# Designed miniproteins, single chains, continued (2): the designs that were tried, part 105

Each design is a single chain, and the fold is of that chain. pLDDT is the mean over its residues in the fold that is shown.

## One batch from the design tools (miniprotein)

Design m7644
Fold by ESMFold2-Fast:
Structure m7644 (fold): chain A 72 residues (1-72)
Amino acid sequence: MGRELRELWERFVAGEITPREFMERVSEILGLDEETRKRYIERGEEFEKLPRSEQINKAGELLSEMVGERNK
């Protein structure tokens, strides 16, 4: 994982940014297309309804998926 993604992850885990903001910023860093980015942002919004531990777990899973999407 690049330095920017690591720093963003640390900020998310610290509670400085929401799951939605995290998904949006990761999509920007990875250069994902508008439709893919919108889909991940929507998934991040749904995580905001969950307990923090579950938000972290799901965001980590999506981050791995998004990195895989970039490397296809």
Scores: mean pLDDT 79

Design m7645
Fold by ESMFold2-Fast:
Structure m7645 (fold): chain A 62 residues (1-62)
Amino acid sequence: MNEEVAKRAEEVAREAERLSALSVARDARHLAQMARKGADPEELEKKVEGLEELLRMIRESR
C-alpha cells in the first residue's frame, strides 16, 4: 500500500479535472486505486510523473 503515491495521483486527478483534462484525471484516479491495492510503487511513481508532465504541458498550452 502506497499512501504517498496514491496521494500524488489523487492530486494529479484534481488538477486535471480543474483543467478539464478528463482522460488524465481518469488515469490518475486509476493509478491511485492501484497504489491502494499494493501495485509496485516504483512503476506507479513513473506513471504518476508522466501524468504530471502532461498536466504541465496542458497548462503551458494556455
Scores: mean pLDDT 79

Design m7646
Fold by ESMFold2-Fast:
Structure m7646 (fold): chain A 84 residues (1-84)
Amino acid sequence: MLPEEEFEEKLFKELYEHLEKVVGKEEAEKYYEEIKKLVEEMKSLEGDARTLAFGYLYEMMKSKNKEEIEEAIEKMKKKLKELK
């Protein structure tokens, strides 16, 4: 693996583990898939979109409850819509 790919893989693993701790396994899978799709869409855009995607992932890993996770997802969706 390239060093960048290894870092991204570790970051997504930490995200899933955090989601599982906050909302449980069933809801964690749903949120993980949604967040992953949003990150991949943002990475397909030019400029600072990739940096913004990682910023939102860090914000997500600081979430303490389901409401904060959903709020962070909505922020990503809104920003992605603005960038398109």
Scores: mean pLDDT 76

Design m7647
Fold by ESMFold2-Fast:
Structure m7647 (fold): chain A 67 residues (1-67)
Amino acid sequence: SDALLERTARILAERLREAGVDPAVIEEALKKPPKQAIVALSKAALDAGLSVDEVAELVNASVAEAR
């Protein structure tokens, strides 16, 4: 649902801020529609030096919290 995706994007953005991803990059990603925002946030995390496993864990935790 759109509401689940919107909440997931917001939670993921918060977790990425805590992980040290640039707030300006996060804000730019959040301008996108929720599904594209989640993709852009995941890419921003990888570009910031997080591993694929770390990004997957943060995404999965964000989805679980959004439910």
Scores: mean pLDDT 86

Design m7648
Fold by ESMFold2-Fast:
Structure m7648 (fold): chain A 66 residues (1-66)
Amino acid sequence: MKKEKIEKVVKAAKLLSDPANLGKTLEEIAREVGFESKDEFEKLFKEYFGITPEQALAAARARAAA
């Protein structure tokens, strides 16, 4: 169960690395990769990557804007 959710979190990180997805909300990204709740997605993302998905999205947007 936890392994499958980590795979979903990794898929979300790949979406965040694609500029085409940077206009999406974190709730939309969480749903797209199969999470029922944004809170669960944010908790597992931070546990696995050490940063929040909000921080990852902000960093990706800053890099795309530069």
Scores: mean pLDDT 76

Design m7649
Fold by ESMFold2-Fast:
Structure m7649 (fold): chain A 73 residues (1-73)
Amino acid sequence: SESERRKRAEERRKIAVEARDRVREAIEVKGMSREEVEKLIEKFIEELRKRGASEEQIEAARTSALGVLDQYL
């Protein structure tokens, strides 16, 4: 249904925002290097997999995280 599609889109968006915010904090607050942030992204992806995130949600998280990384570093 449209309602179910909207909820799935909102969940993907929430995960993408969480990924973005984690990378921004790692760079701006913690002063992490590009290599450290790349490791943080992979660790976050593994956390999402363990929590049962879909492959679409994982791709959204990775794309969002790498986009922020490329803007800052």
Scores: mean pLDDT 83

Design m7650
Fold by ESMFold2-Fast:
Structure m7650 (fold): chain A 89 residues (1-89)
Amino acid sequence: MDAMVERIVEMLVAQGYPRRAAELLAEAVRLAHLAAQGDVSALPALAATARELAEEFAAAGREELAAEYREAADAIEALAPALQAEAAA
């Protein structure tokens, strides 16, 4: 996983992303993969990572991306309790 995370981070930095945003995107991909594999406990962390991404993009003046990641964080937070309840059943 480390080599893939480093590759994602370096590719995003090469495309002009702030390094912190690139690191958060790599973490979001990792958490999304865990949730897709049935680890619904990753969903709250994924929502928090999306919120941090929104803040990083807002700080970088990228308001459209910031709005997109805020919306994603809100959607994940709304869905996480239902998906966790389904996983517990």
Scores: mean pLDDT 77

Design m7651
Fold by ESMFold2-Fast:
Structure m7651 (fold): chain A 94 residues (1-94)
Amino acid sequence: ISPQQARDMLRRARQLMQSSDPQDRVEAVRLVGQALQSPDPDIRREAVRLTGVAAQSSDPRVRQIARRNARRALTDPDPDVRRIARRTLDIINS
């Protein structure tokens, strides 16, 4: 996806993560996963950081999507994205 589309997705995801509606929080972590497909490494780093936040969620659906996002990010060309993804999976698996 384009960097602008990914930035818009991350902005929307941050708003939805603050919602009291469980469906909004699930949608937020899905948008974060889409932003991980951005060609901009700064956007992918922000997306993987938000994946780490989602991994700490009390909602098992949010955690499951965050796990999938983190596993996908393990093969990212950026070493910082890969490092944060490994850290996130270690937290989920402990």
Scores: mean pLDDT 84

Design m7652
Fold by ESMFold2-Fast:
Structure m7652 (fold): chain A 90 residues (1-90)
Amino acid sequence: MNVDLFLEAVRLFREEAARAGIPQADDIGALMEKVVEAMKVSKQARDAAQEALDNYIRSHLSPAQQRLVAQLFSGSAIRVIGDAVDEELK
């Protein structure tokens, strides 16, 4: 598990979400960082952090904003992880 890659993906997500006009970008990013940190502790801690993130998104964002957040995060995570895999494989 490469925690640094996930944290970089969260950083890129935060920047892209802010550019997309999501005012909760920093709060969502902070909750995503807690999920990444919890992954180092246990599956139970990660699941609890993920549930907190999911509850925040459902409570503060419209369905359209929720889809946009998911798309932005997936794109950021795929890009950062893909770049690291490409460098390792060369």
Scores: mean pLDDT 72

Design m7653
Fold by ESMFold2-Fast:
Structure m7653 (fold): chain A 86 residues (1-86)
Amino acid sequence: MLEGSEEDLEYLRELARRHPAVGRALEILESLDFPREAFEVAGAALRRVEAGEASAEEVVAELAEQYGENSPLTVAARMLLEAYLA
């Protein structure tokens, strides 16, 4: 089960400063009024992938099963992971 926290949101914001593609994707999602929880969950997802604990495909599949494929939490994580791996 993938859940996000304030620490994961802070991690995402730090990653966005050092990774321009992630920063751009984050700006787009913020302009679309995605919920704060979506960024917390996306931060947790990115942290797992950066740590080598899961692939981006595995994390997106887990989120789609847990929250739904079209959930803002799944959509935000997918977009940010695609930017991270670009």
Scores: mean pLDDT 85

Design m7654
Fold by ESMFold2-Fast:
Structure m7654 (fold): chain A 67 residues (1-67)
Amino acid sequence: EVKKARELFKEEMLRAIKENPEVLEDPIKFLEMVLEVLEELKEKYPEYKEIFDKEIELIRKSLAIAS
């Protein structure tokens, strides 16, 4: 379920941002945090692995194009 995967991602991102609010000042560091959170969620919730893998690849592709 995409909706459930998104809720898990939102909660984990909120936690990570609260611990490291300075990433909001650096878009590259923010995207690196997003990748880290997605990798963690992929291991913790293997039933949503395909959804998280697809998001990870999209973000990596965006970073490669932007840089």
Scores: mean pLDDT 80

Design m7655
Fold by ESMFold2-Fast:
Structure m7655 (fold): chain A 112 residues (1-112)
Amino acid sequence: MSIEEAVRIMKRLLRLAGLPVPSDSEIEKAIKEARKELEKVKDDPEALEKLIEESLRIVKEAVKAKVSDSEVLKALAILLLNLPKIPLSRIAEALGLSRTDLQLALAESSLP
């Protein structure tokens, strides 16, 4: 996933979840920080699982609180960058979305 593609996906998911949408630069910064965190745990499956579970928790609480600060953006980016390893239903549940809404958002945001 390119940074540009990830920014598009994140903006769409934030809008669908009813969260504030920050600037593209803030989202890009969150994606870069997410990549750094993932690199630290790439060789530790237990640490990766804990990072994913914590990121799901952060996003779920953010949807309730209606906030999208830097920690929330980083958590969402971590989930999106690990999407092949995380069931779509878990991410959809954390965002308060249907699996279908999440699948459509991913498909539409991946088109040029």
Scores: mean pLDDT 81

Design m7656
Fold by ESMFold2-Fast:
Structure m7656 (fold): chain A 85 residues (1-85)
Amino acid sequence: MAALERALEEVHELIEENRDDLEAEVTLTMAAMGIAVEIRHPTPDSLQRAADLLLRAARLLEELGHDELAERLRELARRLREEAA
């Protein structure tokens, strides 16, 4: 649980840092909503599902040319997967 809450905090920080970029803000907001769903309805797979969601958001950000944001989301997904183990 705490790991998901921390991940949500980090995604919200990224949203705040990117408020002037609508495409990045929308993609990050969708990721934040998905993590929030996992927090509200936790299951044994919640950390893995949140990590997969972050990786999908990272791919979309990379396609949009936001390579640094994509890397930050991949790092966050990696930490969630390590927490799940």
Scores: mean pLDDT 84

Design m7657
Fold by ESMFold2-Fast:
Structure m7657 (fold): chain A 75 residues (1-75)
Amino acid sequence: SKEEQVERVIDEIGKLLNLSPEEREEWLRAFREDQQKFQEKVDEIAQEAYNLLREGKEEEARRLLRLVSELLKLG
């Protein structure tokens, strides 16, 4: 159930960031096997959200930050 929730959130992030299937698999692998790498990837997405805020894309940034927050609660 928790893994299924992570998969759904990663799919939503993937849609927003145009992640490839291979990049989505990397996310799932990191979640299962590499907690440090998973946290690094979450931090990178948070940085992307701040970049969107600086560009005036507030709605996109807010959606991305919400998904990041959801991942952090699951990890």
Scores: mean pLDDT 81

Design m7658
Fold by ESMFold2-Fast:
Structure m7658 (fold): chain A 67 residues (1-67)
Amino acid sequence: MEKELEENIKWFKSYGLDEEEAEKVARYLVEKDKRPPSSYAAGISDVKEAGKRIREYFADLGVIPKL
């Protein structure tokens, strides 16, 4: 569980999320969603755009603050 959480945090940080955002999102995936992090970037070739959509998605779920 800890290794999966750390790997997920690193992945979200690579898409431009800060450390606290990445930790909250990674914990949500481990505890609730169980989808691989890459599924949230599927079909998006631009890393910056993928990071923005990831933030918007999890902000809408209440996992991280909006905007």
Scores: mean pLDDT 74

Design m7659
Fold by ESMFold2-Fast:
Structure m7659 (fold): chain A 81 residues (1-81)
Amino acid sequence: SDADEFGDLARRVFELLLENALRAEALPDKEASERIMAEVRRIDRELQEVLASDASDAEKKARLEELLRRAEEVTREIERV
């Protein structure tokens, strides 16, 4: 169902944000860590906005898919440091 897909996407974004935050804090490069943490905080803020939004389920899913892509990009950036 749409609700199940929505919940799964939100959970995946949240999980990646948590993992990325923990990994970023462990980075020896403080500048890279601060830049990555700033993006993690931006994605988290947008995730909370989507979850609190009165937008349609289709619009929320599209926004969550974009947030998931951005979170995955952050993971790749961490793996290249």
Scores: mean pLDDT 84

Design m7660
Fold by ESMFold2-Fast:
Structure m7660 (fold): chain A 70 residues (1-70)
Amino acid sequence: MTVTFTTKNGKKYTLENLSEEVAELVKEIGKALQEGGSVEEILKLARKVLSLTDDPEVRRALLEALAEAR
């Protein structure tokens, strides 16, 4: 599954070849970042994604998004 992930500052990542579970979690993280969700909620979701995939593109997108959220 392909998901377009947008960070708080409007930077877009297109993440490809995701499982359905990872795609849904990435969408939820993107929504939380745009709507001003808590850092704790975002970290919880990010940890779950990182437990399900070792994709370096997904990891990099999440790390950049988390850096912007602080």
Scores: mean pLDDT 76

Design m7661
Fold by ESMFold2-Fast:
Structure m7661 (fold): chain A 71 residues (1-71)
Amino acid sequence: SPLEQIDAQVEQVRRVLLDVGKRYGIEAMKEVGERMTRHMQRRIRDPDLAEYFRQRMDEVLKELVEEYEKS
C-alpha cells in the first residue's frame, strides 16, 4: 500500500540518520534529518501522503534525539 511504502522510506531515513549521528553528532543528525524530510516531502505527489511522511519523520527525529541523548 502507499502507506507501507512511506513507512519503508521513513525507516530507510532512520538508518541514514543513525549513521550520521554516530559519525558527526546530534546536531548534524538533526540538520540532515530536517533537510531530508523537506526534500523527500516535496517529491511525494499526494499531499496527504506527504503530510503523513512529515509527521512520521517528526516522530523519528524526536526518538533519535532522545536515544542519542541517553548514550
Scores: mean pLDDT 84

Design m7662
Fold by ESMFold2-Fast:
Structure m7662 (fold): chain A 74 residues (1-74)
Amino acid sequence: MGGDVDAVKKAKKLVADNPDKIAAERAKLVARARKLGLPDWLIDNIANSLPKYAQGLLEMYAKQQGLSRAAMLA
């Protein structure tokens, strides 16, 4: 992650307080990425990132490819 100390502290607390929720959300994002045919490197990045950051990556990629939000959820 790097960067803002407050952001890192908040992220660590969120993972510590909600590890199962973080894992579940990460798994959902990975599943969506696979359905959309995203590159392996991007799927790996999503699998290893915080859900908020991973969702941002997925949405940016979808926008670049002209995909709708509905297509990302299918």
Scores: mean pLDDT 66

Design m7663
Fold by ESMFold2-Fast:
Structure m7663 (fold): chain A 92 residues (1-92)
Amino acid sequence: SMEAMRELVLLEAGLTMIRMHLTVNPNPSPEERERLRERAAEILREIAALVAQHPQLRPQAIAELRQTADFLKDRHPELSELLRAGVDELEA
């Protein structure tokens, strides 16, 4: 339980790093945008696996993904849509 929560917090830190990167560089190159998408997809996969093993973490994971998607929706709609798809997967 505590170890699983720590893992979720580290994955949440990964999402925060993506937000910080895009705040500092709001117009990344196509190559950089693809690397950010790849990192987000990897984080989503790890969150899904963690929540599958520890379903009590689902509300916190969903809240974090929604918050990050909302932050990105206007300037980075592709990343926002990817994160919302992650929410939909966790709610299934």
Scores: mean pLDDT 87

Design m7664
Fold by ESMFold2-Fast:
Structure m7664 (fold): chain A 60 residues (1-60)
Amino acid sequence: MGGAAIDHAKTLLELGKKYVEEGNFDKAQQIVDTLLQLSQQFPDYKDLFTKAAEEVKKAI
């Protein structure tokens, strides 16, 4: 059961990419940090959140 976690990770990934496209790298980095924190809080979804964080980080 990961629908909410999947939706949350996808929303944060899209928001992080939007901040990168706008040149708002400080906010994009905050999204990366949030995704990494969520990966530690929800270890069952760790791979989902870390993959989203890596995608935003690569775009910075």
Scores: mean pLDDT 81

Design m7665
Fold by ESMFold2-Fast:
Structure m7665 (fold): chain A 73 residues (1-73)
Amino acid sequence: SLQAQIERLRRRIAEMEAELEELKRELAALEAQPVTTSADVARIAGLRLRIIGLEFEIELLRKRLAELESALA
């Protein structure tokens, strides 16, 4: 049903937002340390790319959720 689809999508968005918050905490912890090696730079860059990708995916899912909620209303 449309309602079940909305509920599943809301749960997925919530899970992804929790992952995003965890990644942001990891990034903050890494950036609090002095960047001294190419490995440090690579780790920070990789984490930033992961965060950007996840934020983009969450935005797409939120747009999909809004469309489904509009159809239900």
Scores: mean pLDDT 87

Design m7666
Fold by ESMFold2-Fast:
Structure m7666 (fold): chain A 93 residues (1-93)
Amino acid sequence: MDKDIAYLQQTVEDGRRRALEEGASEEEVEKLIEAARKAAMDSPSPYRLTNAIEAAKKTAKENGWDLSNGAIGAAAGAGVSQAQLDILLSGQS
């Protein structure tokens, strides 16, 4: 369990870093990750990634951000991992 938490934390940080490397600002990345996390939390497990990607794309379009598919995908992946972390941390045992 502790190793799973550490790997999910690393996946969030890796996704955030990749989105920055793709040219997104820190503010853009944080908003995309949060939108993806919320969509993942509200979605059944088999649809979490798909819905997270669509939420990140929608957030970028609504804000007029010209972001690469790589930046959007990296942020969406980080958002899904954050949602999984939040679920695991709420089930403390």
Scores: mean pLDDT 82

Design m7667
Fold by ESMFold2-Fast:
Order: C-alpha cells, then structure tokens, then sequence
Structure m7667 (fold): chain A 87 residues (1-87)
C-alpha cells in the first residue's frame, strides 16, 4: 500500500541517518559527551517516526514497524557502545 511504502521510506531514511551518524562519530573521534548527544537526538527521531507511523499505518502494521524501530535503535546504541569501548 502507499502507506506501507511511506513507512518503509521513513525507516530506510532513518537507517541511513544512523549509518551516517555512526561513521561521523568514528571519523571525528567523538567524545562520550558527543556520543550521549547523538543518542538523545536519535531517540527523539525514533519517537517522531513512531508518531508519523501512527498517522499512516493501521494498528497491526504500526506494531510491526515500531518493533523494527526499537530493534534498530538498540543496535545503533550498541554500535556506539562498542566504538566507545575501543577509545
């Protein structure tokens, strides 16, 4: 459906942003404080994306996409933790 296409596009854009932020953090040798700020921004972006998905998806599809978002955020935060552990 058009709604699922918009949802998929939103998730792909967010996944691309996660990769970009991770690479920028590595390239710029981000401090623990800068990593904390990145996490806060991404948590806010996930909440914004959930609000968007709530408007465009039915309840069943919303639950599936929210689960994927929560997993993606957890994976992103774990990647930042792994990077920080090497500093």
Amino acid sequence: SAAEEEAEKALEELEREWLRLYLEAVDNQASPEELAAIRERMRARVEETKAFLREVLDEESYERYVARLDRGLADFEAALDAYAAQL
Scores: mean pLDDT 86

Design m7668
Fold by ESMFold2-Fast:
Structure m7668 (fold): chain A 107 residues (1-107)
Amino acid sequence: SIEEKINELLELIKKLSPEAQKVFRDGLIKALETIIKLMEEGKSKDEIRDEFARLLQQIADELRKVAKSPEELEIMRRALQVASQVLLDVIDDPEKAKEVLEKIKSF
């Protein structure tokens, strides 16, 4: 379920350094706010997917700069994969995307 994916994502982020947690959290908030806006503007699913992938890549690039070990990089990679899967579950549902955003903001 989407709730299970969100819980997995948050548990993975909790294993990261405080600096990496902040980069990930701030990046995901920006990415979700961006795609919610695109969804509400009636942009195509392809445009929304492409923009989210671009924003996830930006997060990945920032995380690579703050990573302290290969083990932390692997956790980051897994967390980004889960985040991508969460998008696929909410791409047709802006209200569900807003619920995900609020859970990440509360983290």
Scores: mean pLDDT 88

Design m7669
Fold by ESMFold2-Fast:
Structure m7669 (fold): chain A 88 residues (1-88)
Amino acid sequence: SAELEALRARYAAAQEEAARALEEGDEERLTEALYEIALALGQAALLQGMEKATVLAGLRALAAEAEALGGLGRLAAEALRRAIAELE
C-alpha cells in the first residue's frame, strides 16, 4: 500500500538521521529522529490492524523501560511520549 511504503521511507530516513545525530553527539537531532521512528512504528501497527489502545499501551510500556535505562534511554522516552501524544 502507498501508506505503508511512505511509512517505510520515513522510517528509513529517520534511522539515517538518528545515526548521523548519534555520530555528531547532537542530542536534539537524535531525539527528533527517534520521535519520527516511534511515530512511523505506531502508524504501521495501526495500518496492520492493531487497536489504537493496544498501540498506545505498548508505546507507554516502551517509554517507561527506556526511561529506566537512563542515558540515551531518556531521549528515547521523550521521543516515545511525543509520538504517543501525536497518535492520541
Scores: mean pLDDT 88

Design m7670
Fold by ESMFold2-Fast:
Structure m7670 (fold): chain A 84 residues (1-84)
Amino acid sequence: MAEEEERLARLIGLYLRTVAAIQSGDKEAALRDAKALAELVESLENPTEWDIRIVERLAQLFREHGVDEAAKAMEEALEKLRSK
């Protein structure tokens, strides 16, 4: 399904880009990518266990690297995902 393939590609792309930004210390890029990822994830009607695990891992990485605003965005997205 084209929309599902596009969603998965965007999610994986944002995840990889966000992890790279965190590891390189680019906190501005990490925050922008985190917000985009949170919006994408919050739009999911039926999130998978994989989607939940990825967002949870990103929240942990943001906290470890001191990007508190991005961590909060991921935590808010997780709460919305778990409520669906």
Scores: mean pLDDT 74

Design m7671
Fold by ESMFold2-Fast:
Formats: C-alpha cells, sequence, structure tokens
Structure m7671 (fold): chain A 62 residues (1-62)
C-alpha cells in the first residue's frame, strides 16, 4: 500500500540519519519526520506509533 511505502522510506531515512548525525541532531530530525507522518492522512495511527517506537529504540542505542 501507499502508506506502507511512506513508512518504509521514512524508516530507511531514519536509519541513514542516525549514522551521519550527532544524537542531538538526530533527535531533532527524527521528530520532524514523525510530525510529518502524523499530519499525513494516508498514514494510520498504528503506523505512527510503530515509527515512534523505532525512533525511541535508535535514540537509546546511540
Amino acid sequence: SLSKEIIERALKELEDLAKKMTKEQFVEAANLIRDELEKNPLVTPEEVAEFKKRIDELIKKA
């Protein structure tokens, strides 16, 4: 589905940013991506929750 494609692309971008940025820069960028996903009517609340969980996991590992 289109929503799944949007989430998969956002997750891949998140992973790439985590490798290139400081923790502080990553948190800021990740929150901006999350906010855009929450505003996207094609993205479900469940998909947003899963994305948020992934952000939290990456932040804890950094």
Scores: mean pLDDT 79

Design m7672
Fold by ESMFold2-Fast:
Structure m7672 (fold): chain A 66 residues (1-66)
Amino acid sequence: EEKLQEAIDEANRVLADGVSKATSIEEAQRAADEAVKVAEDHGLKASATVREIDGKLVVTLKVEEA
C-alpha cells in the first residue's frame, strides 16, 4: 500500500512538472505519457487522458495494480 502510494506520488509529480511547462495539448500529452511510463516502471498499470476545457489543459492520470 505505502509502496504503491509512493509510485503514484512520483508519477503525479512527473505529470505536474510536465503540465506546468506545457503550452499545448500535444505537450501536455507528452507529459502524461511520461507519467504513465513512470508508473509502469514501478509495475503498475496506468492510463492518462488529456483534455482542453475553456482554454485550460486538464490531465487525468489513472493508476491500477498490475
Scores: mean pLDDT 77

Design m7673
Fold by ESMFold2-Fast:
Structure m7673 (fold): chain A 78 residues (1-78)
Amino acid sequence: SRSRKELEEQRQKELEIGSDAAKEASELARQGGSDEDIRKIMEEAAKKVPLVEGQIISAGGIIISGRTADELIAKRRA
C-alpha cells in the first residue's frame, strides 16, 4: 500500500497526461476526425500512464481515467 500523499501525486500526473491527450483529441474532433482517430490519440497517451484504481481498459483500447475520452467523443457527436 502507498501513502495517501504518494497516491495523490501519482493521480495528478496521470490526469495531466490524460488532459493533454484530451486537448489533442478535441482539436482533431473539431477538424472532423473520426471516432477511431480520437481513440488512437487516447491510446497513445495511455501507454505513458500506469494503471491506477478506476482506470479503464477496454478490449479494443485504453480509456484514460476521468472519462475524458467518452465525454469528448459524446460531445463531438452531439
Scores: mean pLDDT 57

Design m7674
Fold by ESMFold2-Fast:
Structure m7674 (fold): chain A 73 residues (1-73)
Amino acid sequence: GKEEALKALEEAYRTAAAERDAAAATGAWHARQQLEKGNVEGAAKDLEAAIAASTSPAAREALERALRQVKEI
């Protein structure tokens, strides 16, 4: 549900910050803002863009996990 997606987004943001992956961190933050507004499609789009732009494999994996949770809403 939405709570699982928000949890995954927080984990993706923390992973991106730890890995110093700015594109992944920015994407996770924007996706969270979209999801808080109820824009599930916008959140998925932001995550797909962040995955494509990410430089850290660990951050990319966390974003992909968050995207799966968003798509299950």
Scores: mean pLDDT 86

Design m7675
Fold by ESMFold2-Fast:
Structure m7675 (fold): chain A 97 residues (1-97)
Amino acid sequence: GPSAEEQIKKAEELLEQALKALRDNAPKSKIREILEEALKTIEEAIKLSENDPVGLRQAYSLAQSVRDLALQVGDEETARRARKLAAEALEKYIQLS
């Protein structure tokens, strides 16, 4: 199955796609679709990083980036979900530190 590192890389690529869509003035619905896929990918990365503090820290950072971009496009629900995933990653990271 895919590794935590592969999921982290996929989430980074999805965030880059979301930023490009924003620059290209794509519809908010398109940006939301990309961010929702990024959240699903980050959630999987967190599950795969149970004993990996580096992966958890990267997932935390990516979830915060999704939150910030969701807020920028007015998607409060995606921002709320991103905040929840960031908190989960941070809690797991602290337990390993």
Scores: mean pLDDT 89

Design m7676
Fold by ESMFold2-Fast:
Structure m7676 (fold): chain A 98 residues (1-98)
Amino acid sequence: IKTKFPPPSPEEVRERLERAAELLEEGVRAARAGDTRKAAVYATSANLLLVGLLLESDDPAVEEALRLALEATRALSAGDLAAAEEAVERLRRLVEEL
């Protein structure tokens, strides 16, 4: 349906998912330090990275990663650090299982 050149390799998908997890981990650290603006920036950056990857890759792990990133973003916005950490740990585990 779209002329995109070429789809990312499995290794590139894994690297981008790992980068998204790192951004969310930095978001959790910023939130723990009381920096809610930095936390929001990191969460937004992770979500944009995953949305971009979703447009380029049909890997179901990308959809699951985006779902977990959205859960972490919602938890950070609510000040629920425990829920945010749980979502990030699940995303890390997803990346390790690839």
Scores: mean pLDDT 82

Design m7677
Fold by ESMFold2-Fast:
Structure m7677 (fold): chain A 60 residues (1-60)
Amino acid sequence: SMAEELLKQGEDLRYVASLLLAEIEWITGQPSPFVVPPNPTEETVKELLELLKKAEEEKK
């Protein structure tokens, strides 16, 4: 995942959170009910990573 690579490289959490949400929606083909706050934290990113992992597992 591009978002995971950017997170590993220390990119802005707001940018990473937005990319993770976009990746989840692209994988599921459905809008996510998840709302990214204006100041995302590491917890926000962690929650999105868990949702991404679930979406990737369900795609198989």
Scores: mean pLDDT 74

Design m7678
Fold by ESMFold2-Fast:
Structure m7678 (fold): chain A 68 residues (1-68)
Amino acid sequence: LKGLEAALKAVEEAIKNNDAGEGLGGVREALTEEQQELLALEAQKLGKTPENALDRLKLIKEALKRLI
């Protein structure tokens, strides 16, 4: 789905710019509610607890790559 690729791009740019708020906002805008739920489940499977907002973006990036 086109939204998953757009979300991945937003997360990658946010990590590069060290802007966690921009990355999280980009994911919400790019994905449907159903896609956000699938992303949350995939991130949960990774079994990691992010220590900060940037680590959370890195976790989301990994989960998005697994869904694409």
Scores: mean pLDDT 76

Design m7679
Fold by ESMFold2-Fast:
Structure m7679 (fold): chain A 66 residues (1-66)
Amino acid sequence: MPKVAATITAPNDEDALKASKSVGEALKQSKTAEEADKLAKELTKKAGSKAEVTVTADSSGNTLTV
């Protein structure tokens, strides 16, 4: 199974960490790349920039990078 990855941009590390956890939880709940991608885009749009977060997950678990 391929891994699911999404990149999140937020104004600071704390917001980025919260955003990455939200994406990880969505992946755990639905396990869909589309939902994770949508969350990442929405969080980036709301934040406007600057901190970057990468979320990578597969069916065996979630890996969040902040």
Scores: mean pLDDT 54

